# Designs tried in a protein design run: designed miniproteins, single chains, continued (4). Part 63

Each design is a single chain, and the fold is of that chain. pLDDT is the mean over its residues in the fold that is shown.

## One batch from the design tools (miniprotein)

Design m14181
Fold by ESMFold2-Fast:
Structure m14181 (fold): chain A 89 residues (1-89)
Amino acid sequence: MREELEQEIRLSLLLMQLSIARLLARRGDEAAAAETVRWVEEQVARTELSPESLRELAEALRRLAEEAAAFPATAEAARAAAEAVEARA
């Protein structure tokens, strides 16, 4: 139960960071947005997540890449992170 809750909290925090990355890109801070996406990718590599959670993160990263198409560095970081997460799932 506690471990399941910790997994859900970790997933929620990572998804929140992707929302922050989108906001940063929209506000014109593309460098911070791309760095936030890369940080999420690094956290996924260090964190044990279920295949379902990895799939949800990959979908969120793919969505961010599409929504951030006007922000090349953010879109590229999101696509790379999605591919890395998908390869682990």
Scores: mean pLDDT 81

Design m14182
Fold by ESMFold2-Fast:
Structure m14182 (fold): chain A 69 residues (1-69)
Amino acid sequence: TEKQEKVERLVETFKNALEGKQEGTVPRSVLEAAGLTDPKLIEEAAKEANVQVEEDPKDASKLIIRKVE
């Protein structure tokens, strides 16, 4: 259940980052503060949200969220 709760929080975070856009960003520090740093849970949530999550090559403190079509 804790794993499921973390996945759902990540899905919400990714969808909120994309509100009305094809791409958005999420500060890594926001995920760290919430304890949402497990790479496997991030991958699972990205699949459920139908998004791609990548590190920003210009700023390692940010994640780029892209809508998958």
Scores: mean pLDDT 79

Design m14183
Fold by ESMFold2-Fast:
Structure m14183 (fold): chain A 68 residues (1-68)
Amino acid sequence: MDEESQEEAARYLTEIAGEEYAEGIRKGVRTLGTYSGEAAELLARVIVHDSVPEEHREEALAFLLSLL
């Protein structure tokens, strides 16, 4: 995941989760950019479950996985 995709993902997730999660989301997405395969998929699930409301988790996860 490139820097542009990381910025877009962090913005999208922060809009859904709220500004109180912004720093955690930014850190998580940055770390996600350093992983691949199953490790990246697992971390994407963790980021979504930690910050995103249950009703939006499926869409948020699909979006993150599309950037990997």
Scores: mean pLDDT 80

Design m14184
Fold by ESMFold2-Fast:
Structure m14184 (fold): chain A 75 residues (1-75)
Amino acid sequence: SKEEWIKQQIKQLKEKLDKAIKEGKSPEEMEKIFDEHSKQVKSEGTQLGWSQEEIDSVLSELSLMYSGKLAVQQL
């Protein structure tokens, strides 16, 4: 389902960022992880037939989570 797909995209990005934080990755490396994941989500969402509006909604949620993770890392 779309809801399961969205949950999976959020989970995957969270796991990638949590691993990067644990490994002491720089903010620049975290940004690269976010950018690559966003590119993957756009490609996969398009392939699955989701609308651009629906894909943009997911990307906005991922961006919010990334910003939160980056803010904690900067503390």
Scores: mean pLDDT 82

Design m14185
Fold by ESMFold2-Fast:
Structure m14185 (fold): chain A 55 residues (1-55)
Amino acid sequence: ALPAGGTVELVGTEEQWKAWAEKNGDLETYEQALADLRRRAAEAGVTLVHVELPP
């Protein structure tokens, strides 16, 4: 569930996630999930921030 108000950190950039999903044949699922998450976050007034995946 998304927290009400504030910032939610997404581990990994959008490009990193998309590249990973494409490599593993999950691009469509990733795109659908990301689109739904962004829509829900916008509706809830939550800021999504991508943070670089730690090494």
Scores: mean pLDDT 65

Design m14186
Fold by ESMFold2-Fast:
Structure m14186 (fold): chain A 87 residues (1-87)
Amino acid sequence: SKRLRDVLREIDETIERLDRARKEALRAGDGASADRLDNERQRLLQVRDQLEAALKNDASPDVLDDLVVEGRALIGRADQLLEEYRA
């Protein structure tokens, strides 16, 4: 599905943005911000892995839809966190 590919790409892009921000926080000596950014990154990695596993195992459309909704919610949370520290 194009929709599933688009969400997976958005998850991967968001993970990369969070990792870059985390590395910047670490270089600045801001371990607290680095930890918060890493926590959101790990949540996105978990949902990505669940989506990948569900696709490989031919999971039901309902399971895939639930994971897509969860992934989009986590992307939104990550975007808000990134805006807080970069705006």
Scores: mean pLDDT 85

Design m14187
Fold by ESMFold2-Fast:
Structure m14187 (fold): chain A 62 residues (1-62)
Amino acid sequence: MLSAEEARERSLELLEELRELGMPEEKVEQWKKGALKAADSGAGGGNAAVGELERELRRMKE
């Protein structure tokens, strides 16, 4: 499990990958706001946001 800080950084990395795969900038910003807010709630929230983004990334690669 990542710390809140590590989860925040991982979420930003995943969002950049999603942007590279063609996710609209508006949607990337919406996900970014949600992920940063989740990380601010603690490591649990941050890790949950990372999991959601990893799931979305896998879905877009298919």
Scores: mean pLDDT 79

Design m14188
Fold by ESMFold2-Fast:
Structure m14188 (fold): chain A 82 residues (1-82)
Amino acid sequence: MSEAERRAIVETEYRAELEAQLANPQPALLSGQILRIVGDLLDTDGSDAELQRQLDGLLALMAEIDRRQGVTLPYRPVIPPK
């Protein structure tokens, strides 16, 4: 999946979760959700398309959180770097 496609999914289906994670990052909770879905998929031999879709969405959400964390803007005015 392309970066643009992953961002579109996150911004349409996971907007609230993205905003919550950007305000108070909890990557361990997100990783736990991913591991649970992986376990559920293993129990279904990967045949559950909805679980695969949810896993793809959570992976896209995690990647977008990581990307945006690298450009976090402070709430105060910033002097340009020298």
Scores: mean pLDDT 65

Design m14189
Fold by ESMFold2-Fast:
Structure m14189 (fold): chain A 74 residues (1-74)
Amino acid sequence: SLKEKYRKEAEKAIAEGEKSTDPDEQARAYLRAAVAYHKAGEPEKAVTIAQRAYDEFPDSPLAEAAKALAELLK
């Protein structure tokens, strides 16, 4: 199903982010996961991972985008 595809995409993105040593790449991967969870119809997981991107990587240029996405999905 399309929802299962996006859920797997989100989980893969999180795993790729966790393997990276670059904070910007980690933040980017978590944002991809948040968008994928949203498309999978799992807004709570999308909010959680977007908040995680902001909290763990506040100095990333993507931090403000992660915060905005988390607020939008509430």
Scores: mean pLDDT 82

Design m14190
Fold by ESMFold2-Fast:
Structure m14190 (fold): chain A 70 residues (1-70)
Amino acid sequence: ALEVARELYAEKKKTLSDEEALAYAVAAARAIVDPEAAEREIREAERLGEASPRQLEAMRRGLEEGARLA
């Protein structure tokens, strides 16, 4: 999970902002281990307004990729 997160972050940082790339990589790594927990964490971040709309989109795409790899 950690190695996958580091690789995804490095890849996405080339086309996304640092914050979006990190959000994607963390969500993907979490979803590989526990996709339900990753989904709850994204919903909580949205509810609390702690993430920008672009960060939330990156998290959701990361969740989809991580769940696919799980």
Scores: mean pLDDT 80

Design m14191
Fold by ESMFold2-Fast:
Structure m14191 (fold): chain A 97 residues (1-97)
Amino acid sequence: MTEEELKKMEEAAKELEPIVKEALSWPDVERLVVTALLTMGIKLDKVEEAKEIIEKYKEGKISLEEAIEIAIEWAKEAGAPEESIARLEEALKEVKE
């Protein structure tokens, strides 16, 4: 890791703290999805894209179903544990009902 990469990761973590804190007040499904998008965004170097998706969801420009589908795609791409992916897929089924 370069010092620049480490500093960028630390800055991203501090910047994401307010979003995570806000998400803790949201319903369980929305909280799970936001946490997954931010975590996978860090792993895939898509932090800004994750923030944009969350803002679009807050503005009603994308549905919760679309946000979950993106989170599942990113989780699979990032090599997330099967249990984490299954949790997101279960949330998608609950939203579709």
Scores: mean pLDDT 76

Design m14192
Fold by ESMFold2-Fast:
Structure m14192 (fold): chain A 83 residues (1-83)
Amino acid sequence: DKKENLKKAYEILKEALEQAKKLKDDKEKTLEVLGEAMKQAASLDGEIGKKVGEAAELTYQDVDKGLKKLEEAVEYAKKKYES
C-alpha cells in the first residue's frame, strides 16, 4: 500500500511537471495544474504534497523558479518510491 501510494504520487508529479512545462507562458493554468497535483499527491503522501505546494507558492512569484522546485519535488518522490 505505502509503496503503491508513493509510485502513484511520483507518476502524478511527473505528469504535472510535463503539463506545467507546456503551459509555462500561462501562469494561471500552470498554477491550476500544480494545485490539482498538490491535492492528489497530499492524499497519497503528505511530504510529497507539501513539496508540490512549495512549488506552487514559488510559481506565483516566478514560474521558472516554481518549475525548478517542482522538478526537485519529482526527484524527491522518485527517491522516496525507490527506497
Scores: mean pLDDT 86

Design m14193
Fold by ESMFold2-Fast:
Structure m14193 (fold): chain A 92 residues (1-92)
Amino acid sequence: SKEELIEELKKLILETIAELKKAYPVFPEDAPALLEKLARVAELLGMDDVAAQLRATAEYLRTQPKKPSSPELKKLGERAEALLEKAEEYAE
């Protein structure tokens, strides 16, 4: 259901924020792309304010020093891809 996807998105956002806090002040290079995927999911689920905040954060991270991707962030990226595919049914 849409509500189930919203709850999964909230969990992924919190887990992503936790990983970014651990990484500070040098962020994994895949982090902006992950945040953009989460923003697209939020947009498809009608959470436009959340989507805007995630995109702004991704833009900020692109200006910051980078380090190689982590296994933890790659796992979050895989979950974001799966959630995006499910959320695309709500685009129309």
Scores: mean pLDDT 87

Design m14194
Fold by ESMFold2-Fast:
Structure m14194 (fold): chain A 85 residues (1-85)
Amino acid sequence: MREEIERRVREIEESGDEKKILALTGVAGELAALAAAGVPEEEILRRYKERLEEIERLDKENPEELEKRAEEVKKKMEEAAEAVK
């Protein structure tokens, strides 16, 4: 599972597809927060795989929804950056 997740993450990063990269960044942040809250690693990896499959599915079947999610992640990142500048 870990190796498969790492491979898929690398493929997205190497694709240069900004909307996929932003969506992945949002997923990574969400799962990091869950891990910090004490959610077990096996549950985190399971959710990571599910969210990666969702990103791939949305890009193929509903790219507009993927773009919307990427915009939401970008907005949250901008708001966080503004707070600390």
Scores: mean pLDDT 78

Design m14195
Fold by ESMFold2-Fast:
Structure m14195 (fold): chain A 78 residues (1-78)
Amino acid sequence: KPLTELSEEEREKALLEIQRDLAERFGDVTDFSEVRDEIIKFLVEKYKVPEELAREAVDRMIAGGGPSLIDILEELLK
């Protein structure tokens, strides 16, 4: 099911799984702008995040330097 169609509890569990998968795949990356398209594709293909929402979340993470991708996704899904 798309992330936007999940209950709040199911969404929180999915976001934690995304965080773990991102840490395993991109944990050693220091500049996320170089892997932006790979992260977006990963979110869309594996977790069925809408492409526009995935792009916005990744772009905010890269520009903001502070909030985690998961915190941004949770805010955008409200």
Scores: mean pLDDT 74

Design m14196
Fold by ESMFold2-Fast:
Structure m14196 (fold): chain A 65 residues (1-65)
Amino acid sequence: SMKKIAILVLTKEEAEKMSDEEKRELVLKLLTEEGADEVLSATAENEEEAEEARKEFEEAAEAAK
């Protein structure tokens, strides 16, 4: 079957509201509960950069199919 890739991009503002443990828990949830084979993650300076990072990750995930 095709590899299932999850994307997790947080803005700096969103990331600052979360502990390192909470961020780690989000990644683990994607890998375990959501069944992702891989997680592409990044922290962006603002929402515009976050949308650009999500788009790049979506293109990379599509290329991996």
Scores: mean pLDDT 78

Design m14197
Fold by ESMFold2-Fast:
Structure m14197 (fold): chain A 56 residues (1-56)
Amino acid sequence: EELAKQYLRDKAKYYETLGFDALAELYRVQAETPDPDVIREARERALKKYEEEAKK
């Protein structure tokens, strides 16, 4: 879990640099709290945003 936490933090920073706000938030949520409900909500938001941009 500690190793995964470190990985998630690094991913959040990386995606934030790329401008993926929703995706960065998802990784932060996973690193801070292992709440499946909160994680699912953040994931759905990120996916929806990405799909809308791609489907254009």
Scores: mean pLDDT 70

Design m14198
Fold by ESMFold2-Fast:
Structure m14198 (fold): chain A 74 residues (1-74)
Amino acid sequence: MLTEEEKKVLEEIRKILEENGVAQSDIDVLLMNIKYHLSQKEYIVAAIIAREFLKALGLEEAGEKIFEILGKLD
């Protein structure tokens, strides 16, 4: 079960993805993967997954921002 801080981070990430025009299907896949790793306390793994996923979409700056947000949970 996610903590309240982890839930807030997940919603902040969702907002960043929506603001950057990421397709809903891509948002759903990425958030599912991030949520899983947050539930395992694998914050660095979640951060790397988000960064690489967004880099593949050409959104490297958004990916780095999300990496920093997830890294602060550690």
Scores: mean pLDDT 85

Design m14199
Fold by ESMFold2-Fast:
Structure m14199 (fold): chain A 68 residues (1-68)
Amino acid sequence: KREELLEALRKLEKKENMEFSEEEIEEILRAVEEVERIAKPKEGTRLSPEELVLAAITLLISREEGVG
């Protein structure tokens, strides 16, 4: 579970040429839990670990710009 999210993050880092600090990784993991709470996926509509990580990053970006 957590290992799959960490592997997805490492693959994303290689693909996007980005580096995440330990604090950023923890924020992304918290945002993943928040995405699951907010999205509340119905039966048969589970998101993959890669999609969860991308959604979490998008949520964090939106919050920093929208919460001024």
Scores: mean pLDDT 71

Design m14200
Fold by ESMFold2-Fast:
Structure m14200 (fold): chain A 81 residues (1-81)
Amino acid sequence: SEEDKKITEYARSHPEEVLAEIDRLAEVTEADEARREIRRLVFRYLKEGKIEEAKELLRRARELVAAGDWEGLRELAREAK
C-alpha cells in the first residue's frame, strides 16, 4: 500500500539500520505471529514519530532472535502493546 511505502521510505531515510533490522526479523521462520506483531508495532511507532521506541523494540527483538528465545520474542510482542 502507499502507507507501507511511506513507512519504508521513512525508515530508509531517517532511522539508520531500521530497514536492515526489519529485513533480518522477516527472515526468521519461528514465532511467526510474534515476529509479525513486532513488525506491525515498529511500523506503527515509525508512523507516530516514535523512532526511539521503534529502534529499541527492534534491538530487543534482534537479541532474542540471536539467542533463539522464541518465548521471549512472544513476551516482547505482548509487552510492547
Scores: mean pLDDT 72

Design m14201
Fold by ESMFold2-Fast:
Structure m14201 (fold): chain A 65 residues (1-65)
Amino acid sequence: ALEEAEQHVREAEIAAKNGDFVLASKHISEALALLPQLTPEQRRQVLARIGEVQDIMVDKAKAAM
């Protein structure tokens, strides 16, 4: 479960950096769906990384305006 969540976060980060926000959002959703299978500490780690991906998406969206 943790390895799958981390894989989805990595794929989301790559998609976000490439400007593919639809793919990034899909991978974020798949990582979020795995959170109930993780420990509280693993959940905090995954959520922190999802936040970083969302920040990349916001920054890229602002740069495109």
Scores: mean pLDDT 80

Design m14202
Fold by ESMFold2-Fast:
Parts: structure tokens; C-alpha cells; sequence
Structure m14202 (fold): chain A 65 residues (1-65)
């Protein structure tokens, strides 16, 4: 993934986590993890592509635990 794609995925993770009921703190943590871990960013992209925004949101919340 490019650095620009990782940044977009981090923003998407934060948005998806908030939509899935996560707190602002959990959403920020999910975004930070996605930004700093390429494997997590790639996993979030796959989850969102296969299961849509709801699957991406559930994944982001799980990562922030």
C-alpha cells in the first residue's frame, strides 16, 4: 500500500469505527494502528471490499480493543 492509501484507510477506519459505535478514543486508536501497521491496513481494505463498510467498522473496533 502507498502512504497515501494507508492515510485514507486510517481515516476510513476512524469513520467506520465511529459508525459501528466506538468511542472517539477507540476510533483514534484504530486509525493510528492502521496508519502504523501495513498488514492491518491491508486486512481492513480486504474486509471493507468483501463485506462493505459494516465489516470494515467491525474490524476497526476489534483492532482498537
Amino acid sequence: LSEEERKRLAEAARTFALAAGASEEQAQKAGDIVLNDQEVAEALKRASEEGGPAAGGRFAVAVAR
Scores: mean pLDDT 77

Design m14203
Fold by ESMFold2-Fast:
Structure m14203 (fold): chain A 111 residues (1-111)
Amino acid sequence: MKLSPVEKKIIEAIKKNKELLETLKELGLSPQNVADLIMYETEGDLNAYPTAFGIDELASIEAKDLDKLIPALIKFLKKLPTAKNEAGVLVLDELVRLGLISEEQAEKIKA
C-alpha cells in the first residue's frame, strides 16, 4: 500500500518512540491506526490542532510538532479504554464508526 509522504513521516516518528509503541502493543493498535487518527483529526494538514475527539491533551498541540504531539497522544491512548466524548459516547465506538480501528480492536481495548 502506497502511503502519502505525510502518513509515512507520522509512522516513522511513532516507530522511533518506545513508550508509544509499547502503549500501542498493549492496546492491540498499530502505528497505522495512529497515523489514520492524526490524518483524520488534521484532514491531512499537519498545521491543524487535533481536537475532533474533545481530548484536552491534544487541543493545544500542532500536529506538525510530533515531539510534543507524541506525549499527548500517549496520554490519550492510556485513557482510551474508558474515554467518552462530550456527547457521552465512547471514543472507541467513534473510532470504529470512522473506520480508524476495527470492532475487534475496540472490544479488546474496552475496560
Scores: mean pLDDT 69

Design m14204
Fold by ESMFold2-Fast:
Structure m14204 (fold): chain A 94 residues (1-94)
Amino acid sequence: GSLVDRLLKAGEEFLKLYPDAQELFQDFVKKAKERGEYDDSKLDIFKAAFLYIAAELVGEPVSLEEIAKVFNVSVEDLEKAYKELRELYPEVFG
């Protein structure tokens, strides 16, 4: 399948392992909005970060560069976002 198909499958498998991950991700996005960091461009960065972590944790890792290219985001923004998500919710994303 395409890289997008692989990422979607990883996201689905990750949510089966961590059913609360979707709610925690929504809380992360809400907190980013409250900090004035949330806009349409940042949402794609956060989605890319979620799928990067999901792929790694289900055992089908995808490079930061490939995911950044798929979502049309910078590697730097993606790396910052996934590290923040892991720091805030290490029980699910760490």
Scores: mean pLDDT 79

Design m14205
Fold by ESMFold2-Fast:
Structure m14205 (fold): chain A 69 residues (1-69)
Amino acid sequence: MIEEIPEEVEKALKALEKATGVKLDEEKRQKLAEVAIGIAKRLNYDVEKTTLLLYTLYLENNGDIPLPT
């Protein structure tokens, strides 16, 4: 669990919510941020782009956040 969502992730999520009209509750927002940070670290990839990818997958899967194994 993270205490605070990084500013870049929070900004990206707010922009996506505004653009799509789909708002995340606080729990889902935190979970998506945690997964994005975890994936970005594992793949050595940009966290903002990982956040965009996960939000897109979230919408495609009717609101299920993919949990990497």
Scores: mean pLDDT 71

Design m14206
Fold by ESMFold2-Fast:
Structure m14206 (fold): chain A 82 residues (1-82)
Amino acid sequence: KKEEAAKLIREYADKVRQGENPEEALRKAIKAAFEAGKDEKDSETVARIVGLILRAVADLLMGNYEGTARDLEAIAELIEKL
């Protein structure tokens, strides 16, 4: 399930990078990240995921699609290791 969530988030990262419905792709990636991480009890890992989500949102608002995609890829890597 975590590997599947990571793959899905990477697919959304690619869509954001291509400018393909980037707001919807980011929203779906965030949902996938929360579902995969909802039972995570390590506060440091949770804080890192939340920080990357906030960074991805900020990058998107600034029109930095490449930055948002990289932030989502970092989230996927953290989730894959959960």
Scores: mean pLDDT 83

Design m14207
Fold by ESMFold2-Fast:
Structure m14207 (fold): chain A 53 residues (1-53)
Amino acid sequence: ATEEEKERLKKEIDLGVQSLAQAVRITTAKQKNEDPTAEYRQLDELDEKLRAI
């Protein structure tokens, strides 16, 4: 594996962890009957970064 491949994998793992944390925030907001629009936007931004890898 190249250094580029290792960096890609690390980036994927980091973004995946961030996406999971954001999903938990969305679930918590829904449980509190709050508008999760901002949390959905942040999740979409993380997904775009993942697809760019």
Scores: mean pLDDT 79

Design m14208
Fold by ESMFold2-Fast:
Structure m14208 (fold): chain A 96 residues (1-96)
Amino acid sequence: FEEVEKSLSEEDLKEVEEIIEKYKERADKEVAELEAKGPLPPEEKRKLTERFLAELIKEVAKKLKDKSPLLAEIAKLKDEEIIKLYRELIQKALAE
């Protein structure tokens, strides 16, 4: 991700920040609406978070697909594939 960030202009980074903010507001609203019907189990919150993360990553990748071959490939992935990549990256980071 840091490698992609270095290839982006300040304008591209601002567009990414705007997408992140919109998705955060949408995610917070949906979680609040679901919790108003009853408390969400931790497993359900995890699944909801992973879904929003996949949608966010895909939207960013689609917006910036012309800036990086990696982002163009990510834009083609299904949400389940993006979640798998995220989990693999987290495991690698935790392994140091």
Scores: mean pLDDT 72

Design m14209
Fold by ESMFold2-Fast:
Structure m14209 (fold): chain A 72 residues (1-72)
Amino acid sequence: MADDILDIAKEKAARLEKEGLNDHSEQLMKLAEEMSAEIEKGLNGDGESYQRFFDYLRKMNDILKQSEELIA
């Protein structure tokens, strides 16, 4: 799960870098790392990780939509 999220994020980030959207690529990778960390925390007993995970997922979706509009 965490590895899958990071793998998908790396693929999308590489595409954004190729299109010159370096800031969006960096933000995407940061959010993916935070989401991965929240999965780890959840597995280790942090019951609040679920809520934080979905907050980061929402932010990631917003960045992806913005980047797609810029690539056009």
Scores: mean pLDDT 77

Design m14210
Fold by ESMFold2-Fast:
Formats: C-alpha cells, structure tokens, sequence
Structure m14210 (fold): chain A 70 residues (1-70)
C-alpha cells in the first residue's frame, strides 16, 4: 500500500483541523506541527483526497499531497 502525506496550513485552528482530519476513514495519523501546520498520513489516495476536503471544510488550506514512494 502506498502512503500519502497531506500538508496543510491551518493557522490558529491547527488542533481542530488535525482532529477533524484524524476522523477521516483511511487516515492513519494526523497531527499539528508548529506554526499552524497540520500533517496527515493517509493509507491511500482516496483517503488523502477525503482528508484534503475535510481540512478545507475545517478552515485549513492544503499546501501539498505527496505520494510516499517505496
């Protein structure tokens, strides 16, 4: 299975955005990093796309979606 990493800017809402993303089916982990950045690890592309939509609905801005090549 190829993992995907979603990086988003959520500013002051980073904890709420990370929590919302963590509840998406197929998301393996979601956490807030410093400076309002949220990092999400998804099990596949579909989960990464759902996480992206959830982040945007929660007030975050997706910066990148990257496939982790083995």
Amino acid sequence: MTLYVVIADAGANQDAVAKAASEVEGVLSAFSAGDGIVVVVAEDKEAAEKAKETIEKAGGTVRSVTELVP
Scores: mean pLDDT 81

Design m14211
Fold by ESMFold2-Fast:
Structure m14211 (fold): chain A 96 residues (1-96)
Amino acid sequence: MEEEAEKLAEEYSVMELMQKGAEYMRKAFQNKDKEAAREAVIYFAAALRKLGEFDEAREILKRMQESKTVMELLEIAMEAALRITRKLLEEHRKAG
C-alpha cells in the first residue's frame, strides 16, 4: 500500500489524485463499497506523499489497514482530503 501510494504520487498530479480520490469516495458512499473507500484513502495518501507529508501519508494508510467498516474508511478519507487542502492553501500563500 505504501508502495502503491508512492507509484501513484509519481504518476499523477496532486489535483488528479484528489479528483480520483473524490470519485472513489463518492462510489463508496453510493454503493457501501469498502474497496472503493480503501482506494480513496490510497489516492489521498499518495497526494499527501506528493506534498512531502510522508508521516501523515503513512499514518493514514496504517489507519486504513486497521479499519473494519466503510464508514471508518470514509472518515479517514475525508480527514486526509482536509489535510491535503490545508497543505495546498499553505503552499499557495507562501508562493503568492
Scores: mean pLDDT 83

Design m14212
Fold by ESMFold2-Fast:
Structure m14212 (fold): chain A 68 residues (1-68)
Amino acid sequence: SMDEELARLLAELAELERQLLAAHPEDRPTVDRMWAEILRAMSRGEPLEVIKALIERAIAELRARLAA
């Protein structure tokens, strides 16, 4: 279901944040910006598909930073 997908994506984002900030604490402002975008979309009542897309983009960016 969408709720299960959203929970999985949020857990993945949280784990990637933990890993990235342990290795690169200087990336905190980038992580904070990503969360601010997600939280603003949630507070505005954006569709779940929009929120999911924002989280997936954040996951992709954090993965790229960890791979570098």
Scores: mean pLDDT 87

Design m14213
Fold by ESMFold2-Fast:
Structure m14213 (fold): chain A 117 residues (1-117)
Amino acid sequence: MSPEERELLALLREVAPDAAAALEPVIRAALAEGDLFALALTLATMAEIMAARASDEEFDRFAELLLRLAETFPPEVAEVLREYVERLRALRREGRFTPEAARALFVEFAERLLALA
């Protein structure tokens, strides 16, 4: 696992220790397989948890980790991930960062990531 992947799992344990125990094996498998759909689902699930439970500081750490993780992927995937992070940040600034809004972004970005597979 990359340092960014380890930091993401650590942040998930900090924000939602109950969810982390159930999701960590799924997240590890998704990241290890390089499956773009599994990656999209993993990111959407984490974003939904961040919307429900994270402080502003924890969300900022999440966004920064996603941007660092994006740099480990091919340029076209990295671009999609950077746009996803900017959309999450915009929702938070507008007071619209809810679990429902995070889930809605999954549909848009999962379709875009699948088109690159």
Scores: mean pLDDT 78

Design m14214
Fold by ESMFold2-Fast:
Structure m14214 (fold): chain A 82 residues (1-82)
Amino acid sequence: SAAEKRAEDEEVLRRAERLARQVLLIHSLYQTFGEDLSSRLGVSRDELERMVELVRKLQEAKEKGDTETALRLAREILELAG
């Protein structure tokens, strides 16, 4: 149903935004504490940079009110993380 699709879309966005906050926090810590942090977290610099790029694009889509692009980017972030 339309209500079920809307609930699923809202859940996807919420999960992606929560993950985005974690990605930005990890990136901020990496910028502050350096490369040894990436080793401790088990995330490569390249993976982190790709996630940060997707997060920035998601933020832009949300700011512009582009819900369709925001949902697509949210799904990409979740797929990359899982």
Scores: mean pLDDT 78

Design m14215
Fold by ESMFold2-Fast:
Structure m14215 (fold): chain A 97 residues (1-97)
Amino acid sequence: MEREREERAVEEARRVSEEVRKKAEEAAKQTPEEAAAQMAALGDEVAALARKSSPAAQEVLLEGLREVAKKLEKENGALASQAYTAAGRISRIRKEK
């Protein structure tokens, strides 16, 4: 029963991670001010989801944000820093559970 529940949670986290990646790529194409605001809002949304997620799903969300941050390092270090901050927030939430 736990396995089935975790599989569903992981699948949802993967879909959210894909959406986060697409939104981050779109944000990176905007002005620095708009990009920063959208990344901050995105980080808050992912953190809220992580608090309701299983540990396995939290790991998927954390990995997704780190992957986004690594990609953004090539385009904008400031946005990459915001993505790492969001990932750190997920990591802290994961440790609380």
Scores: mean pLDDT 77

Design m14216
Fold by ESMFold2-Fast:
Structure m14216 (fold): chain A 70 residues (1-70)
Amino acid sequence: VPVITERVKLDAEEIVSKFETDYSFDQIQEVLAQYRSSNLPPEKVREDEKESEAQHLKETYDFVIKKLEE
């Protein structure tokens, strides 16, 4: 569980780093929101694990958005 959370956090930080160079703050927020919606957990994941993975992804992207706002 922590390993998945840490990996998603690192991926999110890399995305933010790239967008800070090419995009304005508002554009970065919109792109992150769309990226989060498009990159949902894989359908093959068992239903009892889907909520856990979706929660980790959501928390990581919320964390990234909060960083961009601060």
Scores: mean pLDDT 55

